Designed miniproteins, single chains, continued (2). Designs and how they scored, part 97

Each design is a single chain, and the fold is of that chain. pLDDT is the mean over its residues in the fold that is shown.

## One batch from the design tools (miniprotein)

Design m7367
Fold by ESMFold2-Fast:
Parts: C-alpha cells; sequence; structure tokens
Structure m7367 (fold): chain A 84 residues (1-84)
C-alpha cells in the first residue's frame, strides 16, 4: 500500500539523518492513514514524526505528535476492553 511505503521511506530517511525528507514522508503517510482509518499506520507515522522532531530539537512539535500518539494508544485500549 502507498501509505505503508511512505511510512517505510520516512523510516529510511530518518535512519540516514535526512530529517526534512523523513518529515515529509511521515506527514504524507499520516494523512493517508487518517483518511483510511488505519490506526496502526497512523500511530507508526506519529511515532516517526515525534522522533524526527525530537532529533532536530523541535520540542514543541515533538510534544504535539507525542500527545497525538498517546491519544491513539488510549483510544485503542478503550476500544479493546470496553467493546466486550
Amino acid sequence: LEAIALNNLGNVYKAQGRFDEAEKSYLEALEIARKSGDKNLEASALEGLFEVYLAQGRLDEAEKYKKELDAIAVEDLKNAVEKV
């Protein structure tokens, strides 16, 4: 899937220290994941963005994406336990 490929590309760019390219790839993957309702891919892209911004010292952006990632984890847990 295109969005998974973009997320993987972001991981590769991040590993290479190419943070601008990593950010762009993760943001594109995040947008597609949100439109398709793919919560696993959304969480993966948010984690990548958090790590990229943290590595760049962009702490405000890192905190923003960390909060979005944590919100997905909480919602996923609620859906897993409250749906029973």
Scores: mean pLDDT 79

Design m7368
Fold by ESMFold2-Fast:
Structure m7368 (fold): chain A 70 residues (1-70)
Amino acid sequence: DLAEREAASVARADARLRARHGVSLAELNQALTEPFENADAEAARAIAEQLGLPQQAIDDLALAAERFAK
């Protein structure tokens, strides 16, 4: 089941974020909600940088925000 695999991946990602960066997925989602709703890739990038995420994650989140709007 794809949903079960995604749930397991999300749980692993949350545990990893908490352990390595001190940030939960819920906190990350809350901080990125507005940039994603506005398709604001620059705001998403800035927030990811402030959270101390690695450059690859910053780039991936900015791209996702740009694509989320349409």
Scores: mean pLDDT 68

Design m7369
Fold by ESMFold2-Fast:
Structure m7369 (fold): chain A 63 residues (1-63)
Amino acid sequence: MKKEEELKKKIEEEIIESLKDMIHGIERIIQRHNPNPSAEELAQLQAEVDRILALIKKEEEKL
């Protein structure tokens, strides 16, 4: 019983970590490629970050 709850918690933590890694990946793309990305491209990348942040918050609420 205890092992199953620990496994679920670990899976949830791993999902949150993966989502955080995706945000860092997007931030690195913005920084590494093109010192002058278009305003539209920046807006799209920011919207994607905001979506991932909402997913992280939802998963954190399960912990």
Scores: mean pLDDT 72

Design m7370
Fold by ESMFold2-Fast:
Structure m7370 (fold): chain A 99 residues (1-99)
Amino acid sequence: MEEELRRLAQEIADTAYEKAVQASKEMRDAVERARRGELTPEEVEASIRKAEQAMQDAVKAANLAYEAGVIDSATKAMQAARLAGEAVREGRKAVEELR
């Protein structure tokens, strides 16, 4: 039972890590494309919402993994959450520049 809980927490954290990394990349791509005039503010805001959700999910997954004792997966998920947060800040600046 304890091993199953740890494995589940690890899988959740690893999945959240991958999603947050992907959302960060998509957010940075959206910022670059918006600065080139290829995206509307509304399209950038959609990417911001996705990155914010991925950041929140990664924080929750990291906390679950820490409680389960899966420190490495928890640390990676928390780092990915920070990267997603940085990408969100960059996206918000791009939206202000477009409006």
Scores: mean pLDDT 86

Design m7371
Fold by ESMFold2-Fast:
Structure m7371 (fold): chain A 60 residues (1-60)
Amino acid sequence: GDVLLRVAAHDLGVSVGTVRRALALLREGREQEAAELISRASGMSVPKALRGLRSLAAAL
């Protein structure tokens, strides 16, 4: 739901739009691009961004 996306955006330090785009890339199998998008927007490392995205995807 939208609430889960807002919580994830806050936790990842990015906009809800950025989370939605990264999640779409992850679902397409474009995992590296998804993690790099979050990393560039938030300043966190790519491995940390990927872990956060995978956790979110598992919760959906």
Scores: mean pLDDT 81

Design m7372
Fold by ESMFold2-Fast:
Structure m7372 (fold): chain A 89 residues (1-89)
Amino acid sequence: SLMEALRRVIEALLEAGLISEEEARRLLALPSVEEALEALREILLEKGVSEEEAERIVEGIRNAAEALAEARARAEEAGNEEALEKWEA
């Protein structure tokens, strides 16, 4: 999902020290994922990330969310057999 992709990127940015724990909590507390993406873009710009790079990060999150949604839909359609084979050894 878009929220799952956003959360993973926020966690990665926090681990890399590019955003603070306060900024991460603020982003995750926003009422919609679209508001969180807008706020993330603003935070990146404030930290000196270029407008082009900030847009690429936001687009990357959306693209990752689409890929995750497609993978989940395929796993559900296949009765979770591939997901079970991958994670239940």
Scores: mean pLDDT 72

Design m7373
Fold by ESMFold2-Fast:
Structure m7373 (fold): chain A 57 residues (1-57)
Amino acid sequence: MSKEAEEAAKRHAEGVAQAAEAFTGKPISPEEAMEAASKAKSGNTAALMQAAMEKAR
């Protein structure tokens, strides 16, 4: 991916981590969020959020 696409993916992962933290009440690091996003691989926000929430548990 281009550097811009990679940066956009990181920001998206940070947003998902923040949403997961707000929903579960447990903090999750951006690194964990990126790993969860990579695991999901779907690009689907719901799937990414679910994976991030699993990491937060």
Scores: mean pLDDT 65

Design m7374
Fold by ESMFold2-Fast:
Structure m7374 (fold): chain A 74 residues (1-74)
Amino acid sequence: AAPLEEEELARRLAEALGVPEEFVRLLFRAVRGDEAALEEVRRLTGDPSFDVARAAELLGAAADRLVAERAAAA
């Protein structure tokens, strides 16, 4: 269902990345331009150089793994 799409996606991306769902939600907010979310990601990862491009790259890599998983499950 469409209302659960972001929550389901966050859960799947979290599994693919090996991180909590809350972390994936922070990545979503960071790529949308939320500077506070980006700073929180830096604190959680311990990487002060973490930026929006890195957040987008991680989400993209996780999404690619989900696509591969769905293809294998079909």
Scores: mean pLDDT 74

Design m7375
Fold by ESMFold2-Fast:
Structure m7375 (fold): chain A 78 residues (1-78)
Amino acid sequence: SDETLAELERLLSKPELDEEELQRAVEIIKSLSPEELKEVLKRLSETALRNLRRLRAGLLAGMSPEHRAAVEEVLAER
């Protein structure tokens, strides 16, 4: 949803994320299907994508292979 995109954009656009903010970002990503995740990630700003690249190892550690593949695919193409 647009609310989900806005919250994820807000979190990932911060220069630093605390543990609560990282947990919230993980919860949002896990709540999306892999296809919904790809569509949300394609709509993120360059700042949010840069921060996602930096944080991805920690964010994806507990996620399904399909969610990991979705993130890596979008990051490889942008």
Scores: mean pLDDT 80

Design m7376
Fold by ESMFold2-Fast:
Structure m7376 (fold): chain A 81 residues (1-81)
Amino acid sequence: MEYDPEVARELLEKAREYLEQGKLDEAIPLFVKAIEIYSRALGPDHPLVAEAVRELARIYEKKGNTEVAKLLQDAADALLA
């Protein structure tokens, strides 16, 4: 399977459109797919992976799932350290 960072960028743009519409459940799978593509194409320690994980954490906070949001935030912080 080919992992193209440009595809991940397009998925994040579409996910952000869903967030602007309040469609959190539609945005989540696009962020997850983009994180997978960035991790495989650029490596799991890449800043773009950490940025996408932090955005996913904010979505879970908006859904009221604070435990998942905290785990994602801690993971992103570890990638940037």
Scores: mean pLDDT 82

Design m7377
Fold by ESMFold2-Fast:
Structure m7377 (fold): chain A 76 residues (1-76)
Amino acid sequence: SSKIQQLEQQAQELLQKSKEYEERGRQLNEEARRNREKWPATRFSSMAVEGMGYTAESMIYRRQSERLLKEAEELK
């Protein structure tokens, strides 16, 4: 049905967004770790917190995607 297709499409979009946020968080956390001894503590902490924020958002989008896929399955 169109409702199932809509839910599956929205779930796919959220999963893609989750992957993008996970990658961004990974990149920021890696950069922060590489520069730990070189940067002022405030700069290191700021970038690490930003990276953690992206990682947390990634998990939220993944859970939302899983919920929508479950809703789509329940309609089959």
Scores: mean pLDDT 85

Design m7378
Fold by ESMFold2-Fast:
Structure m7378 (fold): chain A 64 residues (1-64)
Amino acid sequence: SADVELLLRVLQHDAGLSEETLAKLRALLEAGGSVEELVAVLQSQGMSRSQATSAARALHAAAL
């Protein structure tokens, strides 16, 4: 969705996420992935648990 793409671009600019990570997040959202799965991907890229949880919840909500 447009809201998911906007949020992914914000995360790319603010958190320095790679295009590979954005593709992985898109794939998880399309597969109906959980907030916990999104948090795990974001934490693997260096985000703190609190930052990753906030971003994961926003992505999950935007995908609904």
Scores: mean pLDDT 84

Design m7379
Fold by ESMFold2-Fast:
Structure m7379 (fold): chain A 69 residues (1-69)
Amino acid sequence: GLSGRIGKLAKMIAKKYGISVSEAYQLIKKYIDLAIDKDDKDAQELLRGISTGNFTTALEAFDKILKKE
């Protein structure tokens, strides 16, 4: 389900950015909240990637959001 896909993405992000899985999960949650507001197109792409199991799309979208911070 969606929660399992978020868990897998959190592990991939943690490895890529050298952060904890918990920190990666908190960032994903923060960014998903931006997608729900429909104001951030990169956050919407992140949610689309998670929802479809396209982790390449999800990681690319996450990277774009992170670089804007």
Scores: mean pLDDT 82

Design m7380
Fold by ESMFold2-Fast:
Structure m7380 (fold): chain A 78 residues (1-78)
Amino acid sequence: SEAEEVLEEVKKDAQEILDAKSDEEVLEKAIKMVLWLLEKTEGELPEEKKEKIIKILEENWTKEKIEETLKVAKKILE
């Protein structure tokens, strides 16, 4: 099902984020995952909106917060 495909992609993306070796890589991969999820919910986002979302996330997110959130989410999805 589409829901199973979405869940599998999220699990894969979450693992890649947790396996990332730098703060920059963690942030980049997390932003890509969020944009993908938003497009699944809202449909294709214009480039201008994607750029604004990226900027907001880059200004407000830390590697620690991202990793902690993903670890909690993985436990809930188990």
Scores: mean pLDDT 73

Design m7381
Fold by ESMFold2-Fast:
Structure m7381 (fold): chain A 117 residues (1-117)
Amino acid sequence: MAPQRQSPLLSQALQTDKLKPLSKGEIQAISDVIIANAYVNEGDLERALEILREAVERYPDSPVAWASLGNVLRLQGKLDEAIKYYEKALELAKKQNDRVTASLSQKNIERVKKEKE
């Protein structure tokens, strides 16, 4: 008979992969980001910026809202402000284990730093 061993590493990996449900506030922040992105696609950066500023005030812990605010500021050529908000998004994404937003925010910071010249 082979001894049945509990694999602590497997149990820990399964706990780390457990998706946390989105809060109502996180769903609303994502909705605001979608609306703001629609305005960006229409070329209305001012309305997109207004929506995203309200979103980060209402949902200050949303990494996606901060990253999207950075995207609009980058499109306006406000590169220093864009970096600041991407750094905020990266911090929040890391705290929340949002690997996608963290990776995108880091890449956007690096890209904007290169565009600054």
Scores: mean pLDDT 78

Design m7382
Fold by ESMFold2-Fast:
Structure m7382 (fold): chain A 78 residues (1-78)
Amino acid sequence: MEKIKKAEEILKEGYRKAVELYTKASDYYNKALEGKATGTLSDEEIQKLIEKGDKYRAEADKVLEESTKEANRLLEEA
């Protein structure tokens, strides 16, 4: 029972953190899209925004993968 509860808490925390990071990634991607559509940003500035978005997306993916892996490990032991 305790291991199931811990697995749920790990998943909840992981998903919460991943959502925050995905939201940051989306914000950078949206800024890149707006800058391109309006012509207000250079190609270099757009690329830097995409790179920042990619960084946050990769961090979110890692958090989600690690949380899911640890939760599954606890559930298998339950």
Scores: mean pLDDT 84

Design m7383
Fold by ESMFold2-Fast:
Structure m7383 (fold): chain A 85 residues (1-85)
Amino acid sequence: SVADYQEGLKLLEEGRKNRDYQKYEEGKRKIMNSPAASPAVKERIRTEEYTGRKLRAIGDWIDNGGTDAQLQAQLAAIDAAIAAA
């Protein structure tokens, strides 16, 4: 419904603003499952999620001192997960 889509947008923005990943994930889920969200909106969320996942993986790799091979494997897994979604 339109109400579910708007609630999803609200949760997504609150999650981003407050770094509340539970609200962010719930907001994303509501939008992705809403028929009121256009394919273009859903594609934008996938693109933003893809960029966010890669940035988090790079940050974790920097903080934990992993190898280039480990980073490449993690990025490939993210690419595969996004392609399957």
Scores: mean pLDDT 77

Design m7384
Fold by ESMFold2-Fast:
Structure m7384 (fold): chain A 85 residues (1-85)
Amino acid sequence: SDVEDLREKAEQARAEARRVFQDRKDLEERGRKEAERLLSEDELKGREYLDRTKQEVERMDDEALDLLGRAVQLESRADQLARES
């Protein structure tokens, strides 16, 4: 594919990473408030909820980092092709 297509895909990956980071931030805030509420009623249930929320946040962080890594690879390929053209 040409340079422009690769750069567009890189920008899409960066946009997706930004959405994941925002969703992760929202989940962390909402999840902590809910876990705090649950902890006051049932400590075990609250801890389980907090653990699941943290696992999901970690999964989202990994997803965002993977997307950023793909963007860097796509940009690197685009730069290589631009120099060869």
Scores: mean pLDDT 86

Design m7385
Fold by ESMFold2-Fast:
Structure m7385 (fold): chain A 89 residues (1-89)
Amino acid sequence: SQSIQQLGQQYAQQILQYRSDDSQVVDTLIRFLLDTNPSMQGGADNVYQHFNDGNSALDMANIAIGDAIDKGDLLTAQGIHQMGQLYQQ
């Protein structure tokens, strides 16, 4: 059976692919991905500091990937990276 985190990442990938022009949607997805993984303490807050500086959706995704890697959360990092790749296709 798929884990709930894997299902959440697949759902987030679909939303970003079709609604990447909506910064509120991207913001919500990044927070969802970071908050659904217990290893990502403080990750969402770090990402949101940069969101308030007017960064693009892709910049926010890259910040979230970096934070996930720093926390050792490869699953979340891979999910966000894949969403970025789908958005660029």
Scores: mean pLDDT 53

Design m7386
Fold by ESMFold2-Fast:
Structure m7386 (fold): chain A 79 residues (1-79)
Amino acid sequence: SEEEAKRKAEEIIKIVDDYLAGKITPQEADKRLADLVHTIESDEELEMVKEEIKKLVPDKARYLDILSAIDFYRTLLGK
């Protein structure tokens, strides 16, 4: 759903921000991102999550880095 896509987008951004602020370890960030990306079950939901991230992250470079991380975890999970 759109509500779930928005929640997942907000959680991804929070994990990235917490990691960059030194609040969580690289291992914790990696696990949380992988677990969260694993819950994205369809390409339609993935596009909704990406659009919500785009709305919440106005910096293009940061947005693209987050998208690259999501695509990396999806590939790693065989999706």
Scores: mean pLDDT 80

Design m7387
Fold by ESMFold2-Fast:
Formats: C-alpha cells, structure tokens, sequence
Structure m7387 (fold): chain A 78 residues (1-78)
C-alpha cells in the first residue's frame, strides 16, 4: 500500500532528523557545561548565569527532539 510506504519513509526521515538534532544539542551542552565550570572558577556569576540559560534552552530542544524520536520509532514498530 502506497500510503503505508510513504508513512514509513516519513517516519524514517523524522527519526534521522531528530537523531541529528539530539547529537547537535548534546555536543553543544558539553561545550556549555565546560564554559559554565570555567566561569564558576573565575567567579564570573553573570557569565555562569548566561551558560545556565543557554544550557536550559538546549536541554528543552533535546527533550523535544527525544520525544519526537520516541514517538516516530513507536509508530514505525507498529
């Protein structure tokens, strides 16, 4: 059935896209974590707060991408 084939193709693309987004945000979170620790060592509270906010944004994006990935994988398994 054409519709089922297209649905599975769309799900695979969605999975690949969200896996790439997860990898990107995880990489950025590692960098932000390192910069946050350096700011703390230097006593730069303003810079530390900035990195907390950046980390919060990337964490939200990671959770969103993870949720989409989980849903797409679950649908593909049906």
Amino acid sequence: EEEQRKRREDLRREIAENEALIAKHLSTLQKVSKEYREALKKGDKEKAEKYIEEGRTHMRNLLDAGGRLLRARRELEK
Scores: mean pLDDT 84

Design m7388
Fold by ESMFold2-Fast:
Structure m7388 (fold): chain A 74 residues (1-74)
Amino acid sequence: SAEVEALIAEVEARLAEIRELARRDPEKAQQALHELSAWLRERLATLSPEDRAAVEARVLPLQMAAALEILEAQ
């Protein structure tokens, strides 16, 4: 759906900013990732199970990549 695609695009944009931040300030990037994860959890709770699965399948690998880059930058 357009709503699901818009949510995924917003998460992708925020994760790209977090990954860039990780190279300069990994502690701040870790905080931003934590805040994004909390926000996303609240958003996913309002979606149907089908839409939640679609967002999670596309977003989880990106969140994992960002978390790994933050860990490696420390």
Scores: mean pLDDT 86

Design m7389
Fold by ESMFold2-Fast:
Structure m7389 (fold): chain A 73 residues (1-73)
Amino acid sequence: ATPPELAAEAARIAAELAAETEELRAAAEVPRERLLELARRIAEALLALIEKGNGDVEAAKARIEAEFAALEA
């Protein structure tokens, strides 16, 4: 089972990213298509982390940061 502490932190990070993505979408600073792709990739990364039962929030953060960096490329 996924550690409750890890699940709670993952949920918090996901909520913050969702809010930030919504702000970017509203501002039309980034094409909607790229925002949707970013959201999917972040969701997949978080899902993979939860499936593996990793207790490593640092790894999840690094993955999310990499997805954000890819958005700029």
Scores: mean pLDDT 64

Design m7390
Fold by ESMFold2-Fast:
Structure m7390 (fold): chain A 69 residues (1-69)
Amino acid sequence: FPRYPETPEALEKLEEEKKRSFERLLRALAEVIRLREAGKLSEAEIAALDRSEEILAKEKKISREEIRA
């Protein structure tokens, strides 16, 4: 089980990086959702997006509405 980072400062930087990565993911999801509503995605792509939204909502405790906003 990984025990990195070992210092409080390194831990804070890691959490900040995770937060920024999550924000980038939400922006990418918003764009893909826009394409879905415009009818530019296949059924398989829509199903994959729905699964991704469920995983993010469960892991981060956010609603699908917040992901789409």
Scores: mean pLDDT 65

Design m7391
Fold by ESMFold2-Fast:
Structure m7391 (fold): chain A 88 residues (1-88)
Amino acid sequence: MKYKITITIKASSPIDDDDLLEILKSIYDKLKENGITLLDYSFELVSDTEATITLIVETSDPDLVKNIIKNSLKENGFTVLDISVDEL
């Protein structure tokens, strides 16, 4: 089943595109290790310290995906402000 996952993150310092790409790679690698297919992704800077990441995944367990994403972001020093899951 396909899900759209939208995450809003905050950093203690300015975020650049390279930071977002490194986080996205970390998330991608962890999802792949858990047998979850990442179909599409995008990201947008909301401010210097806030960003929105959008992922489209194919999974039977969206709660597992949420936990993987939250843990990956936290390990990389980001605060997760919000995370939403929409079934496609």
Scores: mean pLDDT 82

Design m7392
Fold by ESMFold2-Fast:
Formats: structure tokens, sequence, C-alpha cells
Structure m7392 (fold): chain A 87 residues (1-87)
């Protein structure tokens, strides 16, 4: 099982690639990460999802040109988190 630190590092890597990825590729990578994250213990899943959300907001705030891409990825995170809670 990856440690919490490894999950945080994976989130940082996903966010770092946001600039070089298409919106579709960024959303797909986020979907794959979230599917894996939901197999982790609840504490780690919550921490990982929260860190991803906060990092995406910070990137959009720092660089408005990334706003549309960050918003699409944030929408996918929120959608998947809501679906997971409903299950």
Amino acid sequence: MPSLAELIAEVDALVAELRSQSTEAAVAATRAFMARLFTEPEEHAEAGATHLYVRLLAEADADPSLRAKADAVIAEVQRLAAEHRAA
C-alpha cells in the first residue's frame, strides 16, 4: 500500500503535468488516480482528494490561463467524490 507521503507526491506529479496535458488527458489521468485513491484507507483517500483539490485551486489562482483546465479537473474530482459517497 502506498504511504500518505507517496499519495501526496502522486498528487503533486498530476498537478505538475496539468500545464503540458490536454484537458481530456488531465481529466482522464485524474479519473484513474481517483479510482485508485478510493481503494485506500478513508483517511488517506480524504487527505489525497483534499490535497488535489487545494493544489488545483492554487494553480488556477496563480495562472488564470490554466483556469478552464483546472475547473474541468476539479469538476471531475467533485463528481467522482459525490458518486463514491452515494455508493
Scores: mean pLDDT 78

Design m7393
Fold by ESMFold2-Fast:
Structure m7393 (fold): chain A 68 residues (1-68)
Amino acid sequence: MDKELERKAVTYLTATVLSDDPAVRRELARKTIELLDELRRIAEEKGELTPDMLADIERMKKLAEDAV
């Protein structure tokens, strides 16, 4: 898994959850989901996508969606 992209996605997710501005929160959630979708795509293309990785990515996407 791309560790830099994963770290970036986690950073954006944290910023999304901690943001007090609803407009900023929506924009950060959108970017978080885009980064997680790219992370999944790269892992799938490399044949490295495990069920555990997929579950973690989907859980993070749900956290971003629920924060809005």
Scores: mean pLDDT 82

Design m7394
Fold by ESMFold2-Fast:
Structure m7394 (fold): chain A 86 residues (1-86)
Amino acid sequence: MKLPLEEQKKNVGKPLEEVKTDPISGKPLRNPVKGEHDGVVASADDIIANGNIDPVSGKKMDPKKILDVLVEEGVKLLVEAVDKSF
């Protein structure tokens, strides 16, 4: 189920910590991906289910860019974990 565009826009520019719900589906946020074009935060699986299309801009997202964002977030989490170990 896809949320109205106005509801999807409400999460644009918000920090990740304030985005509790996926603006595409209305489900709890999972594997968050930030849109390169508009900065909208959404679940990776919902973006993929939407045909890799940004719900706010309507622009097709490159699957590699989605993966790169997930890798960057994973690297940040790993760096934080390593720093806590030192």
Scores: mean pLDDT 61

Design m7395
Fold by ESMFold2-Fast:
Structure m7395 (fold): chain A 86 residues (1-86)
Amino acid sequence: MEEEIEEIIKGVSKLIKEKDPSLNEEEIYEQLKEELEQAKKLGELLYELAVQTLKLLKEALEKNEPAVKAQAVAELQALEAEYEAL
């Protein structure tokens, strides 16, 4: 699912740029891509966790309404709890 992951990284980079216009979208994209490549080298579980975290971050950044943002944050906290349970 290389194409799906590429789209997630691009989406997150764009949303971060929209929240902080002083940042360079391409630079954010390259940094996130490199972090995922490093996670993949360390193991499949770390890579999957990193991808899932980016998906939740994308959703959190896309939500401008406080209630929807709270839901995305709750999902991120649930993922963190699952990681701690491992």
Scores: mean pLDDT 68

Design m7396
Fold by ESMFold2-Fast:
Structure m7396 (fold): chain A 86 residues (1-86)
Amino acid sequence: MSEAEKLIKSAREEGSQLSEEDREKLEKVVREQAKKLLSPEEFEMLEEVGESFPKQVRPSLMDELLQLYNVDKEEALRLLEEVKEM
């Protein structure tokens, strides 16, 4: 299983455990943080990835990618591109 596939599986499992209210709250927080940390182009890539996944997966997936970006920007952008191509 690729790193991108593992990330999607983790996000799906986490998202399934969250209430709809918690998912909406997480998505809002992640978007606000992403706007501050990412360039406009990088933010658009994150939004495109988020939109390609169901509501239950999207907030957790975006959160994981943003947390990785804070630790290792290059790895986060590489993984974002891999997830986008899936």
Scores: mean pLDDT 79

Design m7397
Fold by ESMFold2-Fast:
Structure m7397 (fold): chain A 110 residues (1-110)
Amino acid sequence: STLEATLAKLDELKKKIEAGDYRGAIEALIEATMLLLQLPLSKEEILLAIAAALIAIGALLDMELNPDMSEEEALRRLLAGLEVLLKAAKSYPEISAKLEEIIELVKEKL
């Protein structure tokens, strides 16, 4: 199911953060957001999911243009995208719980 695929992608995102692969984590965040957008969402949740995707895409673009981007800056960009995505996922408690877990992991590394 799309819900199971979204949860699996968030598990991948968590593993990328634990491995220090912040580019891979941002890519997984974009993919998780694209999967969430395939689930039934309110108009507000759709707009929040799009906003989260744009934050993550902006982070990837900045990493491409600035290869000297710090780990701290990459983690701050991840946190911003994750917090917006958490608001987008409020109708899906399993996704929200996984996002809250990942957000705490990012905060611990900052």
Scores: mean pLDDT 90

Design m7398
Fold by ESMFold2-Fast:
Structure m7398 (fold): chain A 60 residues (1-60)
Amino acid sequence: LEEEAKKSLEELRKYNEKANEIERNASPENRREAVLESASLSVEAIGAAVRALAARRELK
């Protein structure tokens, strides 16, 4: 469970790098797509972490 959260954070970091490259080369439209993708991954990672914590508490 902790390993899954770690992987999600690493993927978010990779998308940040892609967003920076798109920003350097591209118009505002391309930048928005990269930002939205990064935001979606962030929300998913937080959701997974919250679920893992809830599961541990229920199985006490």
Scores: mean pLDDT 63

Design m7399
Fold by ESMFold2-Fast:
Structure m7399 (fold): chain A 95 residues (1-95)
Amino acid sequence: MEKIEEAEKIAREAASKLSEKEAKAYLLYYESGLSVSEVARILGISQETASRYLKKAEKIREEAIKKMVELGLSEEEARKIFDVAISEKLKEADA
């Protein structure tokens, strides 16, 4: 268990910077493999708004991954931890 707890804290803090809609857009695009157009349709927003949400999410994700890699995690491990944190954030919002 090397530095995973610190990485989970970084990921949760990064996920908290996203709104519920921004987090949903991220998961639909990156986890479900949907296009920007499909994400916009599912969320009932414009493609411009969906693109803006995804750009914000990508910036936050890259900053979080960089911090986790600096702790000694691989980029792949950091991505998985971040995606789990986003998923857990949405579970709490739906509960």
Scores: mean pLDDT 81

Design m7400
Fold by ESMFold2-Fast:
Structure m7400 (fold): chain A 82 residues (1-82)
Amino acid sequence: GPPPVKLSKEEAEKLKKERVKALVDAVIKVLAGEPIESLDPEEQILARVAQAALKENSVVETLKEFEAEEEDIKKIEELLEK
């Protein structure tokens, strides 16, 4: 049958970018000392990923795996250098 027409490539890239931005925000919140339990359940999953990456010193690599914007990666690198 024809392929499912749920998302165009443009819509899929937009959704991916939104999820990556949510992960970047979760990293910033974790670095700021926000309690993970105070976040929405979906944000808690991202915050735990961010926390694990921080523990492993792999935050930048994790963001690169999710193809985060270079500007967001640099911002997180600067926060980690403090």
Scores: mean pLDDT 74

Design m7401
Fold by ESMFold2-Fast:
Structure m7401 (fold): chain A 110 residues (1-110)
Amino acid sequence: MKSVEELIEEIKKNSDDLEAFKKALARFFAYLIQRARDAGLPDEVIDELEAIFNEAMAEMNQAKTLDEVKEIAIRALEKIREVLRKAGDSPAVQELIAEVDKLIEELKKL
C-alpha cells in the first residue's frame, strides 16, 4: 500500500509517459476516495467524489497529451477540494484537503 508521498512521487516520475501518468493519477484519486470512506465521511460526499473521479477518468482516457491530462487532473482535484470543504472541518477532512492541495501544487510545477 502506497503513502500519499509515494503516490505523488509516482505521478511526478511518470509525468513524461502519457499512459503511466494517467494510471498514477487514477491511483491517487482512488486513494483519496478510500481515505474519505475510512474517515467516515457521509455517503452523499463519497458519491460526489466518485462522480468527479469517474468524469475525470473518462476525460483522461480521451486525452492525447500530458498537458491535457494535467489540466483535467487539476480541475478534478479542485472540484474534490470543494466537496471536501462542504463535508466539514474535522482533522481527517483537513488532512485530505492538504493532500489534494499538495498534488495540485506539484502538478502546476510540471
Scores: mean pLDDT 86

